# Ledger of designs, part 107: designed miniproteins, single chains, continued (5)

Each design is a single chain, and the fold is of that chain. pLDDT is the mean over its residues in the fold that is shown.

## One batch from the design tools (miniprotein)

Design m19705
Fold by ESMFold2-Fast:
Structure m19705 (fold): chain A 82 residues (1-82)
Amino acid sequence: ASEEENEKARKLYEEALKLKEESLKYVEKGDYKKGVELAHRSIQLLNEAAKLAGDPDLIKKIRDDAPSFTGTAIRMIGEELD
């Protein structure tokens, strides 16, 4: 990955984190549908960041955070169905 691609990956990763935080706020308000939608979008941005990232430290950070993004979305769906 180029330096430009790595910087783009960092920005996408930061956007994914913001959407994850927003998804949790919607779930706290009882809006599970909107929370799940935002969680899904956060995962999409995280995956795009992973494709572009060339810096080993950034790649590790994305990998370490990925289970939290996916796990949060699965829990939200489970709570809506219960």
Scores: mean pLDDT 77

Design m19706
Fold by ESMFold2-Fast:
Structure m19706 (fold): chain A 77 residues (1-77)
Amino acid sequence: GAATALHLAARAGDLALVRALLAQYGDEVDKNGVRLVHLLDEDGRTALHLAREAGHEEIVAVLEEAGASRSPEAVRV
């Protein structure tokens, strides 16, 4: 999939935008049950991966509190 606003904010170090997105959409799930923090970019990475790559430790902590992980799990059957 394409990068979301959360991916871009996490990579850019925009903590205020990350917090705003999590407050507005943190518990939202799409029709497939995937939360914003578990959405993958085109490389299969979460916003948490991008924050770690960029060295934004405070954003990493905020995303982990919201339930982000390094490897999203998927149940097919």
Scores: mean pLDDT 70

Design m19707
Fold by ESMFold2-Fast:
Structure m19707 (fold): chain A 69 residues (1-69)
Amino acid sequence: MLGLLPDDVAQAAADTLQQQYGLSEKEQEEVKRYLSENPEAFGRLMDLVRDGASPEELRKEIERLRKEE
């Protein structure tokens, strides 16, 4: 579907990533903002989480997604 990701969904994803991967408060806010503006990125990040990605792999994907914005 086209459109922006709902704020509560983006917040829940960012909270999950913070808890599982130890993101800083600033990184959590950046992820939330990025996901809100890029709903396709939500799917990619959630696929990594489902596949049991390492903290390093997740951080690398977040960096990659930010470069594409």
Scores: mean pLDDT 69

Design m19708
Fold by ESMFold2-Fast:
Structure m19708 (fold): chain A 68 residues (1-68)
Amino acid sequence: ALDAEIREGVAIIALAVGKLYDPENAPLFQAALDALSRGDYETAARLAEQTNTPLGKRAAEILRELAA
């Protein structure tokens, strides 16, 4: 339980940092954060991957583990 909460926190931070430092992909990072806030890990992971950034890819890996 705590491990899953920590992993979700890391994914949130990665998406938030991506949104802040990548204005081009900010809408995708925001959409991923919105999906995550609804517990939709699979949609959040797909949106994070669509940014094609290292932070988006790492967040997607974590979110897919949480979806499984």
Scores: mean pLDDT 84

Design m19709
Fold by ESMFold2-Fast:
Structure m19709 (fold): chain A 75 residues (1-75)
Amino acid sequence: MEELRRLAEEVVRLAREYFAKTSSEEEAEEIARRLREHLEGLLEKLEKAPKEIQEKFKKLLEEDIELLRKLLEEA
């Protein structure tokens, strides 16, 4: 679970940076807050999920991180 939390925090951080560069700090903070709330809800459900499901979501978050990094490079 700790690794999933770390990946979720990285997604929030990258999304915040992207919107700070492409829109505004104010919008970036709002998007980061909402995304964090959604991911916290997901993580609560994943804590009770089988390990195989947790591993699949870990890979999905890693893919999201790579996608956000590419978006940041393009911004």
Scores: mean pLDDT 82

Design m19710
Fold by ESMFold2-Fast:
Structure m19710 (fold): chain A 65 residues (1-65)
Amino acid sequence: SKAEEAIKMIKKAAEEMGAKIVSIKYENGKITVTVDSKSDLTFDLLDGLMRMVGWVYGLKVEVIR
C-alpha cells in the first residue's frame, strides 16, 4: 500500500540521519512518527523530510518528540 511504502521511506530517512524512531502510527490517512531527538535542528530536518515523503504519497505526516 502507499502507507507501507511511505513508512518504509520514513524509516530509511531516520536511519540515514542517525535518528531513533520511538513509534509510527497510521490512522485515517495520517502517519504520526514519534522520534527521539534533543536537537531542534535534527528534529526540523526530520520533520521536513518526513512531511515531504507524505506529500509524495498523498498522506498526512506529523512528526513529534
Scores: mean pLDDT 83

Design m19711
Fold by ESMFold2-Fast:
Structure m19711 (fold): chain A 88 residues (1-88)
Amino acid sequence: SELERARARVIAALRAQAARSRDRLVEKGGPQERIDLADRLAAAETAEEIAQILADYQKRVGASIAKSAEEYLAQLDRAAELLLEQER
């Protein structure tokens, strides 16, 4: 479906951005935790995997206001819907 293709494009864009962010962090000697996060995101193949990676990172760094994997998945779905609407 068109929505499935829009989701795939959002995931591809996030992976490309994570790869670029990872390379910049490595070059600048950034924190290992952020490099690891970027590496995991760049390797993720599904929206569910990206949502889980982000939720796990929030737990590991002890964020006081952490989004759940379900909340991240909802954000990714909304991004795909907005992309699809823009192409209409």
Scores: mean pLDDT 78

Design m19712
Fold by ESMFold2-Fast:
Structure m19712 (fold): chain A 87 residues (1-87)
Amino acid sequence: SMIEERIKQLRETLRLLKELRELEKNNASASDIEAVLKKLGEIKDPEAQEILNELLRGLQTSSPEDIDKQFEDAIKRIEERIKELEE
């Protein structure tokens, strides 16, 4: 179903965002970060894309202290949307 496919894409977005957050916290290589960003770019869900675009814009203007908060906010938005669709 369309809803099941959307939930699948949102869960994959959530998994990749958590992975990217950990890579940023651990000062991982640019290559590792680029690999996750490429996978995130393959997400087709419009709401996930909107949240990702807002996150990426926020990261460009954020201090190091605010970067983790930007990830936390994006993750929370995806988690809440998954819950809404699973009800």
Scores: mean pLDDT 83

Design m19713
Fold by ESMFold2-Fast:
Structure m19713 (fold): chain A 62 residues (1-62)
Amino acid sequence: MLSPEQQKKLDEALEALEKALENVTTDSDIVATLKKIEEEYPLETGQEVARLVGVVIRHLPT
């Protein structure tokens, strides 16, 4: 279960990730952007990481 503080950090990370992904056009840039967000917003639980990855999946090419 996420604490309110962890949920706030996750929400901030998700917002930053979605905003950054708006300007990327390649798979390598998507991966690099995710790594930057993970580094800037240290998430402590697998649940937080799973939600972050969910945003990345929406921006992966099909």
Scores: mean pLDDT 70

Design m19714
Fold by ESMFold2-Fast:
Structure m19714 (fold): chain A 95 residues (1-95)
Amino acid sequence: LSPTTGANQQVLGRTGYLKRLRDAAEQYKDELTDDEKQQLIDLARRQAQYFGRLKRDNGVDDSLVNEGLDVLIGILEVAGASQETIDEVRSLALS
């Protein structure tokens, strides 16, 4: 069993959680406060760093990181994040 297999499973589980969070944020996007939007942006940055670390240290498949990143971008869009913030989060996940 390669280290990559375990890391891939971790990314899949995290992405599943993030999909649920994204769907909830999309459903209630008009009710989100500025503080809640900032919390979503901060969460996306932390999760992108987590994906980037697993990619770098454990060789997680690019397709799985890209799926997780797409979910994070969806969260950022709901939060009203700037394109600069989206580009920052993408860089954190892919570096």
Scores: mean pLDDT 84

Design m19715
Fold by ESMFold2-Fast:
Structure m19715 (fold): chain A 112 residues (1-112)
Amino acid sequence: GRERAEALAEEVTEAARAAAERMAAGDPKQGLEARDELVGLIDEAAARLGGLSAEDVEAARRRVTEALRALADELRAAGPEQRGTAYFVEQVRGYAARKFDETLAAVRAREA
């Protein structure tokens, strides 16, 4: 239900912030590992959302995309050293939106 959707959205948002911190640390190998771990978590969250209602999936999608946009804006405001990390967060936001839109379409097709 809605509480699970909100918990999944929060988990993805927290993981994205942690990945951004690892990316900002400047080790390319750690950055790639953080990206791959975050992609896996987003894929798992999208799959788990597939067991919920369309309204719950839409709510989770909105929360994640708004939170990641705010994080990217925060990073850009912090200074030029964070521009690469902000770009990473924007790419993650696009990926999460696409994966959650795929889940939403599947849920809607099942409920039709």
Scores: mean pLDDT 86

Design m19716
Fold by ESMFold2-Fast:
Structure m19716 (fold): chain A 60 residues (1-60)
Amino acid sequence: RKSRAELLEAAYALGLEMPPGASLSSRELAERLDVSQATVSRHADDLERAMLRGYLEAQA
């Protein structure tokens, strides 16, 4: 089980590696982060913001 901080770091890292236009469903996010879909749903806003920050940083 990953802590919230570990999930946010992993989501940020996913954002850095995402190709342009890529999107992930909650199921795909859960699989890539190695957590349950319920965990992704509970942290959806935080994970989305972390991934977006990573993606934007990769574009800079």
Scores: mean pLDDT 72

Design m19717
Fold by ESMFold2-Fast:
Structure m19717 (fold): chain A 60 residues (1-60)
Amino acid sequence: SMEEKLRERAEVIVDTAVELHKIGVEIDKELGFESAPPMSEEEQEEAIERVFEELKEEEA
């Protein structure tokens, strides 16, 4: 369904942001810089819900 596709897109968007942050942390460590804290699991779930609702509103 369209809702399933939108939820999947929201999950991919948030998961990609988390993965990019992990790469940035490794680069920062090599360069001796301090990284921003990673998004918690709770924050990730909240982000997925927000993105999903925004995508649903755009398709409505």
Scores: mean pLDDT 79

Design m19718
Fold by ESMFold2-Fast:
Structure m19718 (fold): chain A 83 residues (1-83)
Amino acid sequence: SNLEKLAELEAELEEILADEERLEEILERARAGDEEAIALAAGLALLAARRGDRETYERFVRAVAEGLGMPEEEVRRLLERVL
């Protein structure tokens, strides 16, 4: 089912959050404006926020903001709507 696939995706995102090297690669790509990496960074930001990891959340917000060319505060508002 699609719900089971979403659970597997969330588990993969959790593994990425634990892997600092993979995390930094995604952050770098997102800052460069890679749409796929920006989407991953947004998903990782939401997961970090749900876990109370504010430092990681702010890192992803910053990367997404740079990649999209918008203020960090606007990115936070967009993410807060889906939290």
Scores: mean pLDDT 80

Design m19719
Fold by ESMFold2-Fast:
Structure m19719 (fold): chain A 65 residues (1-65)
Amino acid sequence: MKEKIAEELAKKYGIPLEFAKMLVDIASSFSKDEKEVKELAERIADLIVNQGKSLREAVEEVRKR
């Protein structure tokens, strides 16, 4: 399941699969619900890719949820 979310994330944002897997692992540390993990990983990726935030900044933004 995490592999599928990471593959979809990598294709959607044009990022390396290994980076997408790392984002899914980070999101999984905040939630055990698969749907919430996908939403959190997509939010982190969007903050980095589309808003130019660093990994640290993106993680802090979703952590404050």
Scores: mean pLDDT 80

Design m19720
Fold by ESMFold2-Fast:
Structure m19720 (fold): chain A 68 residues (1-68)
Amino acid sequence: SAAAEQALRDLETLAKMAEAMGNSKAAELARQARDTVRRKAEEGASASELQALKWEAAVKIADLMTEQ
């Protein structure tokens, strides 16, 4: 779905940004979230659920990035 593709692209971009900034833990969290979103999309999760998973991961990643 378009929503799944968008969420996967956003999380991959976030992982690359975190890695470029030297935050390997944040990059790993973003990649794990991407894998979770992909799996949930394959299981038929709604666009709303996929967005919620992405935002939950983004908040945790932002917390890690803020502490650096």
Scores: mean pLDDT 83

Design m19721
Fold by ESMFold2-Fast:
Structure m19721 (fold): chain A 97 residues (1-97)
Amino acid sequence: MTEELLEKLKDPSVEVRLKAIAEASENPDPEARVAVLTEALKDPDPEVRKQAILEIASEEDEAAREALLPALEELSKDEDPLVAKIAKLVLEILKEE
């Protein structure tokens, strides 16, 4: 399942990639969620990156949250000002325990 979701993140369709992010967030395995969300944060489309950040904001597994912090810190410097702003807000939420 994780490998299939990672392949969907390579699809040329933004809609397919957004669907893969939503499906990953429902996966009961936190390691699978971290793998897919980390790749989604590198997506060329700022809308896909924003969706990945919003899914991370809903992450309840502490180890998964910790694993995603470095990628969110890089996105806090993103070229898209809204992506950078949302990443900074989510980092603050996750660090506040």
Scores: mean pLDDT 82

Design m19722
Fold by ESMFold2-Fast:
Structure m19722 (fold): chain A 97 residues (1-97)
Amino acid sequence: DLEKLKEEVEEALKRAKEILRELQRELEERGLEVSDETIAAVDKATAQQRADLDKYLAKLLAEGKVTPEIVELIKEVVDTILEGHKYRLTLAEAEAK
């Protein structure tokens, strides 16, 4: 059911954004900034998985198993999670010092 899938993805996005906001607050409270090096490292480490996801979503869209709106929501969830990962790495590096 496409409508149920959309609702599940929207709920996942809401949760991901709430987590990201909490991580952003922790960074701000500690006076931490995500470095260009951390951004580049995460982008490089995830490049193949992002490309594979894009291909898979394109296939599902062509097969009528998802809508363009659901594809964009899934991509936004993934981008939000990866932004959160950059924040978590920044926090972990600060704790290791």
Scores: mean pLDDT 86

Design m19723
Fold by ESMFold2-Fast:
Structure m19723 (fold): chain A 82 residues (1-82)
Amino acid sequence: LAEEARALYAEGAAAHEAGDEARAVRLAARAMVAGARARLEEHPSPEMEEALRLVEEAARAAEAGDLERAQALVEEAGERAR
């Protein structure tokens, strides 16, 4: 999962360099979900499960172009993961 997150992030960076910003944002959102899943595997807890759910919602918001909602959900996920 962590390796998958890094691979998606690298693809997103390549898309950004190619000027495909929409693809870069979508790949970054998918990388974030993969990273959260990896963290849940390492630190299983109800708090981490809720953080993953929030990150998945943030990824969907980012793909839909709702960056304000995506940012708020990511911030809440970070708080729950502590």
Scores: mean pLDDT 72

Design m19724
Fold by ESMFold2-Fast:
Structure m19724 (fold): chain A 89 residues (1-89)
Amino acid sequence: SPEEQKKLQEQAREIEKNVLTDPAARYLSFAAMFANTYFYISDNSLGLAEAAWKQWQKAVPADKRELYEQIFLESIPPGFRDEAKKRFL
């Protein structure tokens, strides 16, 4: 829903504030950046996105995993979310 999307955007903005101090926030941001580059340009960024996602999986606290996964998927263009879910989740 639009209200749920706004709440996820607010949570994503709070995570962005911590990219320099929180490895999970940092690697999530890298994974989202490289995945978006791949989906829009179809370049070699897929491998970089997968590497960043693997580092995120090692760094993310268990209680925040589902939230970060939802934020990641919401950062992906809607037409590519099913592919992103299959590749990363």
Scores: mean pLDDT 81

Design m19725
Fold by ESMFold2-Fast:
Formats: C-alpha cells, structure tokens, sequence
Structure m19725 (fold): chain A 80 residues (1-80)
C-alpha cells in the first residue's frame, strides 16, 4: 500500500528529528550545568532558554510521531 509506505517514511523522518532534538537537549543541559558551576549567570540563562525551545519542539515532534504511528497502525489493521 502506497499509504502504508508514505506513513513508514514519515515515521522514520520524525524518529530521526526526535533523536536530533534529544541530542541537542542533552548537550544544552550539560552546557547549562557547566555555566552554573562556573557562576556564569548570562550563559546559564542563554542555555536555559535554548533548552526550553528545544524541549518544546521535541514535544511537538513527539505528538506528531504518535499520531503518525496511530495512522500507520490503523492502515495496517485495515489491510489485514
């Protein structure tokens, strides 16, 4: 089914985007911890803001991923 193939490709794209955002959040969290330990309030605030933006985008991607996975499951069930 072309529908199932399209949903599989979209799921793969979303998984890669989620993985990239997860890595970005981990790096920003570590940078924030270092800035906090060094007493650099300006860098800490910068990394906190960037972390919040990345986490917000990750939540959006996660919601879309769940929706596409549900659509894929429904399409597979209909084809069975």
Amino acid sequence: SSEIEALRERTRELIFEEAELTLQSMLLYEKKKIAEKEGDEEKKKEYEKKLEEVLEKAEEVGREERRVIEELAAARAAAA
Scores: mean pLDDT 87

Design m19726
Fold by ESMFold2-Fast:
Structure m19726 (fold): chain A 79 residues (1-79)
Amino acid sequence: QPLRVTITLEKALSKEEADKLIKALRAIPGVLSASVYNQKDGTTIVNAVVESREAAEAVIKKLKEMGYKIKDVKIEPLP
């Protein structure tokens, strides 16, 4: 069952940082889509649609490996 993973990062990203992050996440097996957008409060939302819980965990691990501080993680099943 596909899952939506919504991750809040503690910093705003530049366009170059966002593009690199999307590319890195899209390279993970089981990631179907990834998007990144800055919020007005200076945080960033990473939204990924993944095939499995394992792919969701790989997304979170990749963000940590890239040095991002994670403020919040929300994982939701998709219909």
Scores: mean pLDDT 85

Design m19727
Fold by ESMFold2-Fast:
Structure m19727 (fold): chain A 71 residues (1-71)
Amino acid sequence: VEEIDPSLFKSPEAQAAVERANAAIRAKDYETAGRHLEEAVVLELSLPEPNLEAIEKAVAAGREIRKILGL
């Protein structure tokens, strides 16, 4: 699973969630990484003008994580 650039996200809380997801990816803790990526998507979507490209990257990474976990 590739790390996501937190700076793609407009929400500071979403950026922090992505940084936590990246740390979990490096640790191969994919369950924790998936939770933080879902958190980042929800936080970014709460904005009036979310960055849809950032959301697409987080969703794609979450899909890859689900495949690794056999979900």
Scores: mean pLDDT 87

Design m19728
Fold by ESMFold2-Fast:
Structure m19728 (fold): chain A 65 residues (1-65)
Amino acid sequence: SQELVTALTALEIRAVGEGIKLTIEIVGDKIIARLEGDDKAKAEEIAKEVKEVGERFGYEVEVEF
């Protein structure tokens, strides 16, 4: 889905701007998001947004810190 890819790309760009490294892998119906950075609160905020986006498009979202 172009909309899913666009939304996830926007989150990756935002994460970089906030000092968080966000790596996204899509495997079947699952999104695996890995977040690295010193600001745990910002990483958790971004992780919640990835979950919201993924779930809206019917994906299971797995988060790794």
Scores: mean pLDDT 84

Design m19729
Fold by ESMFold2-Fast:
Structure m19729 (fold): chain A 90 residues (1-90)
Amino acid sequence: SMELEKKVLEMLEKMLEDRKDTKLSPEQLKELARYLARKAEERGLPLSVVGLALMLAEDELAKSTSLEEAKEILDHALEVAEAVYKAMGG
């Protein structure tokens, strides 16, 4: 949804706000927010799980040099976050 995409974008921007070494453009961050929001909706995951995925991915994502690399990092982080969420009783 547009609401989820906007919230994910705000989380991404806030997380990378203090990272001077980030290589991702504002346009790439919008695409990542859309990508992550879509993945979360497809899997029925709440925003809290998306937040956990972003926290897990923060260091690698800040160092990513391409949209493709960033998507791979987020895919892995979301899988880990989903596993943690399900292990904690969903």
Scores: mean pLDDT 82

Design m19730
Fold by ESMFold2-Fast:
Parts: sequence; C-alpha cells; structure tokens
Structure m19730 (fold): chain A 75 residues (1-75)
Amino acid sequence: MELRVRLPDGSVEVFDVSTIEGAIGAILRLIGLEIDTGKKVVLLLDGEEVPLTVETFLRAAEEGKTLELRLEPLE
C-alpha cells in the first residue's frame, strides 16, 4: 500500500505503509524533517489539516490520495 506525500519543493516522496514498520518509517522521516529544518510539519488532505499519525497515512493510502506537506515556523 503506497502513501504519497508532496513536499514543499513540489517533489513527491513515496512510502510503503503496508506494514506498521513502513508506517513508522514514514512518521520518523517527517519528524526528521522537523528536526532538520527547525519547523513544524503540517499535513493536508484535500486542503484540510490532518494529524501526523499511522491512521492518517493508512486512510490517505487506502483512498489513493496524496498528502500535502507544509513547513511552518514554530511559535
């Protein structure tokens, strides 16, 4: 099961979320991006903000939808 995440540069990163290990890997990748940039990761599904969780990833993958990733400054 394939999850697609569109990054702020317009590139699409693809994750295999068929296993819990794959879904955790996707979460760790996005948390790593927060740490590396010092910004907050915001995920959008159909323009609505969604939580960074395994359940969100499985839902988006099952619906064949692409999550949009935004990087926002920390308060």
Scores: mean pLDDT 81

Design m19731
Fold by ESMFold2-Fast:
Structure m19731 (fold): chain A 83 residues (1-83)
Amino acid sequence: VEEKVQEVLKLIEEYGKLLEEIKKRVKEPAPSIEEMKELAKKKGDEETLKKLEEAEKIYKKIKELLKDPEVEEALIEIDEELA
């Protein structure tokens, strides 16, 4: 389970970095990735759309890994220790 936890932590870090990049490009942050994609598409901002697509793919991978209860429990433990 350690390898899966390590992978999820890396994906969460990448996801966070992409969201920060998106926030820098989007002057009015929308509450969801879906809404931000719609706004970027309307504005023709292909670069922001590409970053949102990458974030969506990473989020999907995180969700797949979190389907394993052992991975989920390990992440909650780490988050609680850091908080």
Scores: mean pLDDT 70

Design m19732
Fold by ESMFold2-Fast:
Structure m19732 (fold): chain A 99 residues (1-99)
Amino acid sequence: SSEKKKILSDFDKLKKKADDLISQVNSDIANGNFTPEQAAQLNKSANNLKTLLDEYGKKIKESEDIREQQKLLTLAKFNFIAFEGEYFVLQRQSARAKA
């Protein structure tokens, strides 16, 4: 359906944003911007986000229920925002430690 195509398109855009953000996090870790403990936390959260988005993407493709598809997209968005927030908190903590 056209609705499912739109949800899949929105999901793909979100997945690209997540991949771009994870790439940025990995670069910041490689540049020594985090402690080993902060880097381990971010790597775990990034891997969890990637796994979750892959699972939600498969469920959206397999589902015939538009309401379920929209719910999965919304959950994906919330998980992305949670990871982004964690990253920003740890960036702020790292900046304070270097000041």
Scores: mean pLDDT 89

Design m19733
Fold by ESMFold2-Fast:
Structure m19733 (fold): chain A 69 residues (1-69)
Amino acid sequence: SVEAEIEEQVKRFEEKLKNNPEVKIDPEDLKLLIEAQTEARLAEANNDQAALDALAEKYRPAGERLAAR
């Protein structure tokens, strides 16, 4: 499931962060990045361009926040 895949990726990232505790990533931003990538991968697998376009619009505000900080 998408939720399980997101959870697995979050755990992998947390493990990497344990080796570099000075690298600060907002947990909400991390979750958004993983969620967006997972949903985009599924849309690509289904050749669903409309879903990809919808994801880009859905995550555009979050992308602006991530780019700002």
Scores: mean pLDDT 66

Design m19734
Fold by ESMFold2-Fast:
Structure m19734 (fold): chain A 74 residues (1-74)
Amino acid sequence: EPSLEELYAQLSPEQQELLDKVRETLERNPDLPESVVLTAAEAEAQLLGVSPEERALLRKAVRLIYREVQEKKA
């Protein structure tokens, strides 16, 4: 499975900024449910007008970021 770094390398600068914002939000609010974070990220991706394939990559990256933040808290 692709690493978070590999996913970032495949994404545009605007998409990378979205993921950075997601990580920042999770670091400030570590108790947020994964479903809430995914819904917010999907809405932002839709505003960027990204393709379904790009949305799938963003969704994978958001889930990996969520897991990393949760594992750091364990």
Scores: mean pLDDT 78

Design m19735
Fold by ESMFold2-Fast:
Structure m19735 (fold): chain A 67 residues (1-67)
Amino acid sequence: SVNEREIVRLQIQRLMLQIVRDTNLWLAERAREQGRDRLADAYLADARQQDVRARELDRRIQALQSE
């Protein structure tokens, strides 16, 4: 169905956001190890934004699955 194809597409986007978030978390830890606290905070802020977007996608996926 059209909804089934859209769900798969959104699931792929969700996975991509998870990869970007995990990369930012890794970069934040490396920056902190180097004493670059401001840079670490910036990466953590980016990771939080990816989490917000992922939750929006999760809500959309759930709405489509409930139809």
Scores: mean pLDDT 88

Design m19736
Fold by ESMFold2-Fast:
Structure m19736 (fold): chain A 50 residues (1-50)
Amino acid sequence: MSRRERILAAIQDAVLASRERMPSYQEIGDRVGVSGSTVRRVRVEAGVPA
């Protein structure tokens, strides 16, 4: 998997794992091991709506 795909998959997994409460990009970043800014940039670059 490319780095982008791996980050996107981790974001999706984090959202699914926290379905009861919609996690912020900061929380997703913490779970994935990256900063919230990185999570936001990956979303924007991939064209994924928040």
Scores: mean pLDDT 65

Design m19737
Fold by ESMFold2-Fast:
Structure m19737 (fold): chain A 82 residues (1-82)
Amino acid sequence: MIEEEILKLLEEMKKLREELEEKKDDPKKVQELKKKLYELNQKILELLDQIEDDEKVVKLFQEAAKMAKELEEKLKEKLEKL
């Protein structure tokens, strides 16, 4: 289902953002990860345009917001350990 594919891409985006923070000392890796994040964002937007069910769209936005908060929390924990 398109909804499941979008959720999978959002999870991949979260993992790439976490890896970006871990690899911040490698400028080549940072550029590669930023490019991958851009491509994933474009793919997510394309899939969102294909969803006709407004309830599914709302659920996906709620899940995306949750993932963003979880990523922020993980990044704060890593910064505290440094």
Scores: mean pLDDT 71

Design m19738
Fold by ESMFold2-Fast:
Structure m19738 (fold): chain A 65 residues (1-65)
Amino acid sequence: MRRTAYAIVLALDLTGKESLTADQAVKATKDIVPVARSSVSALMRELGKKTVTREEALAFAQSLE
């Protein structure tokens, strides 16, 4: 999960968007980190949201340290 969270942070940085859906995150990270849509969906379920922001993804990644 930590790797998935950081991959989403990178996807947000690459797209220049404040938030991404699961599908957008998977698409943007495909060439950087092998991220399954199911892993992204699981992370979003943990956050309780349909979209994820950079701050939320980074905080989640740090919570796994």
Scores: mean pLDDT 74

Design m19739
Fold by ESMFold2-Fast:
Structure m19739 (fold): chain A 73 residues (1-73)
Amino acid sequence: GAEDAAASKRSAAQAAAMAAAGESAGTNTLVHEAYKLGGAGPEGKEWAYKGALAGQKGDSETAAKYAARAYQA
């Protein structure tokens, strides 16, 4: 359904942001680790999603900043 499509798209975007963060490991290691362990609550997931969107645009720096905010949330 539409809900499943939206969830799938979000998961793909989050994976892209994590991949971008992985390429900049020194900057994003803790954020990447926290997110993969499911440590991000609903607020953290929203920041991670915004980071994923930045990653999809190829903006690794913005993706890293939003991912860091997700870790702090």
Scores: mean pLDDT 57

Design m19740
Fold by ESMFold2-Fast:
Order: C-alpha cells, then sequence, then structure tokens
Structure m19740 (fold): chain A 68 residues (1-68)
C-alpha cells in the first residue's frame, strides 16, 4: 500500500538523515536521504499518513543540515 511504502521510505530517510547529522554518513548518503524523504513525503501525503510525513521531513532536515 502507499502507506506501507511511505513508512518504509520515511524510516530509511530518517535513519540516513540521523547518521549524516551524527557525522557518520557521506555527502552522497545525505543526498540519498533527502531524495528518499521527498518521495516518502509525497506518498505519505497521498496516503494521509501524517506520522510518516513528519519522520521523512525530519530525515530531510537532518541530512540538509549535515550538508551545510
Amino acid sequence: SLAEEARRLAERALELGEKAYAGKASDEEAREAMVLAGEAMRLASEAGDEEARRRAARGSRLAFRALL
């Protein structure tokens, strides 16, 4: 389902974003987190899954901060 896919992508995006923010991921992994987060947020919005959307957004913010 869209909700299941959104949740899976959001979890991966958050995991990579947190890893990047901790200084434990490459710039490429941080960029991957942002791409995954964008897709997860799109799917979460379509599925009405606010929790998945918030988790994806957090992953994206952490990854973006790691790239500054």
Scores: mean pLDDT 88

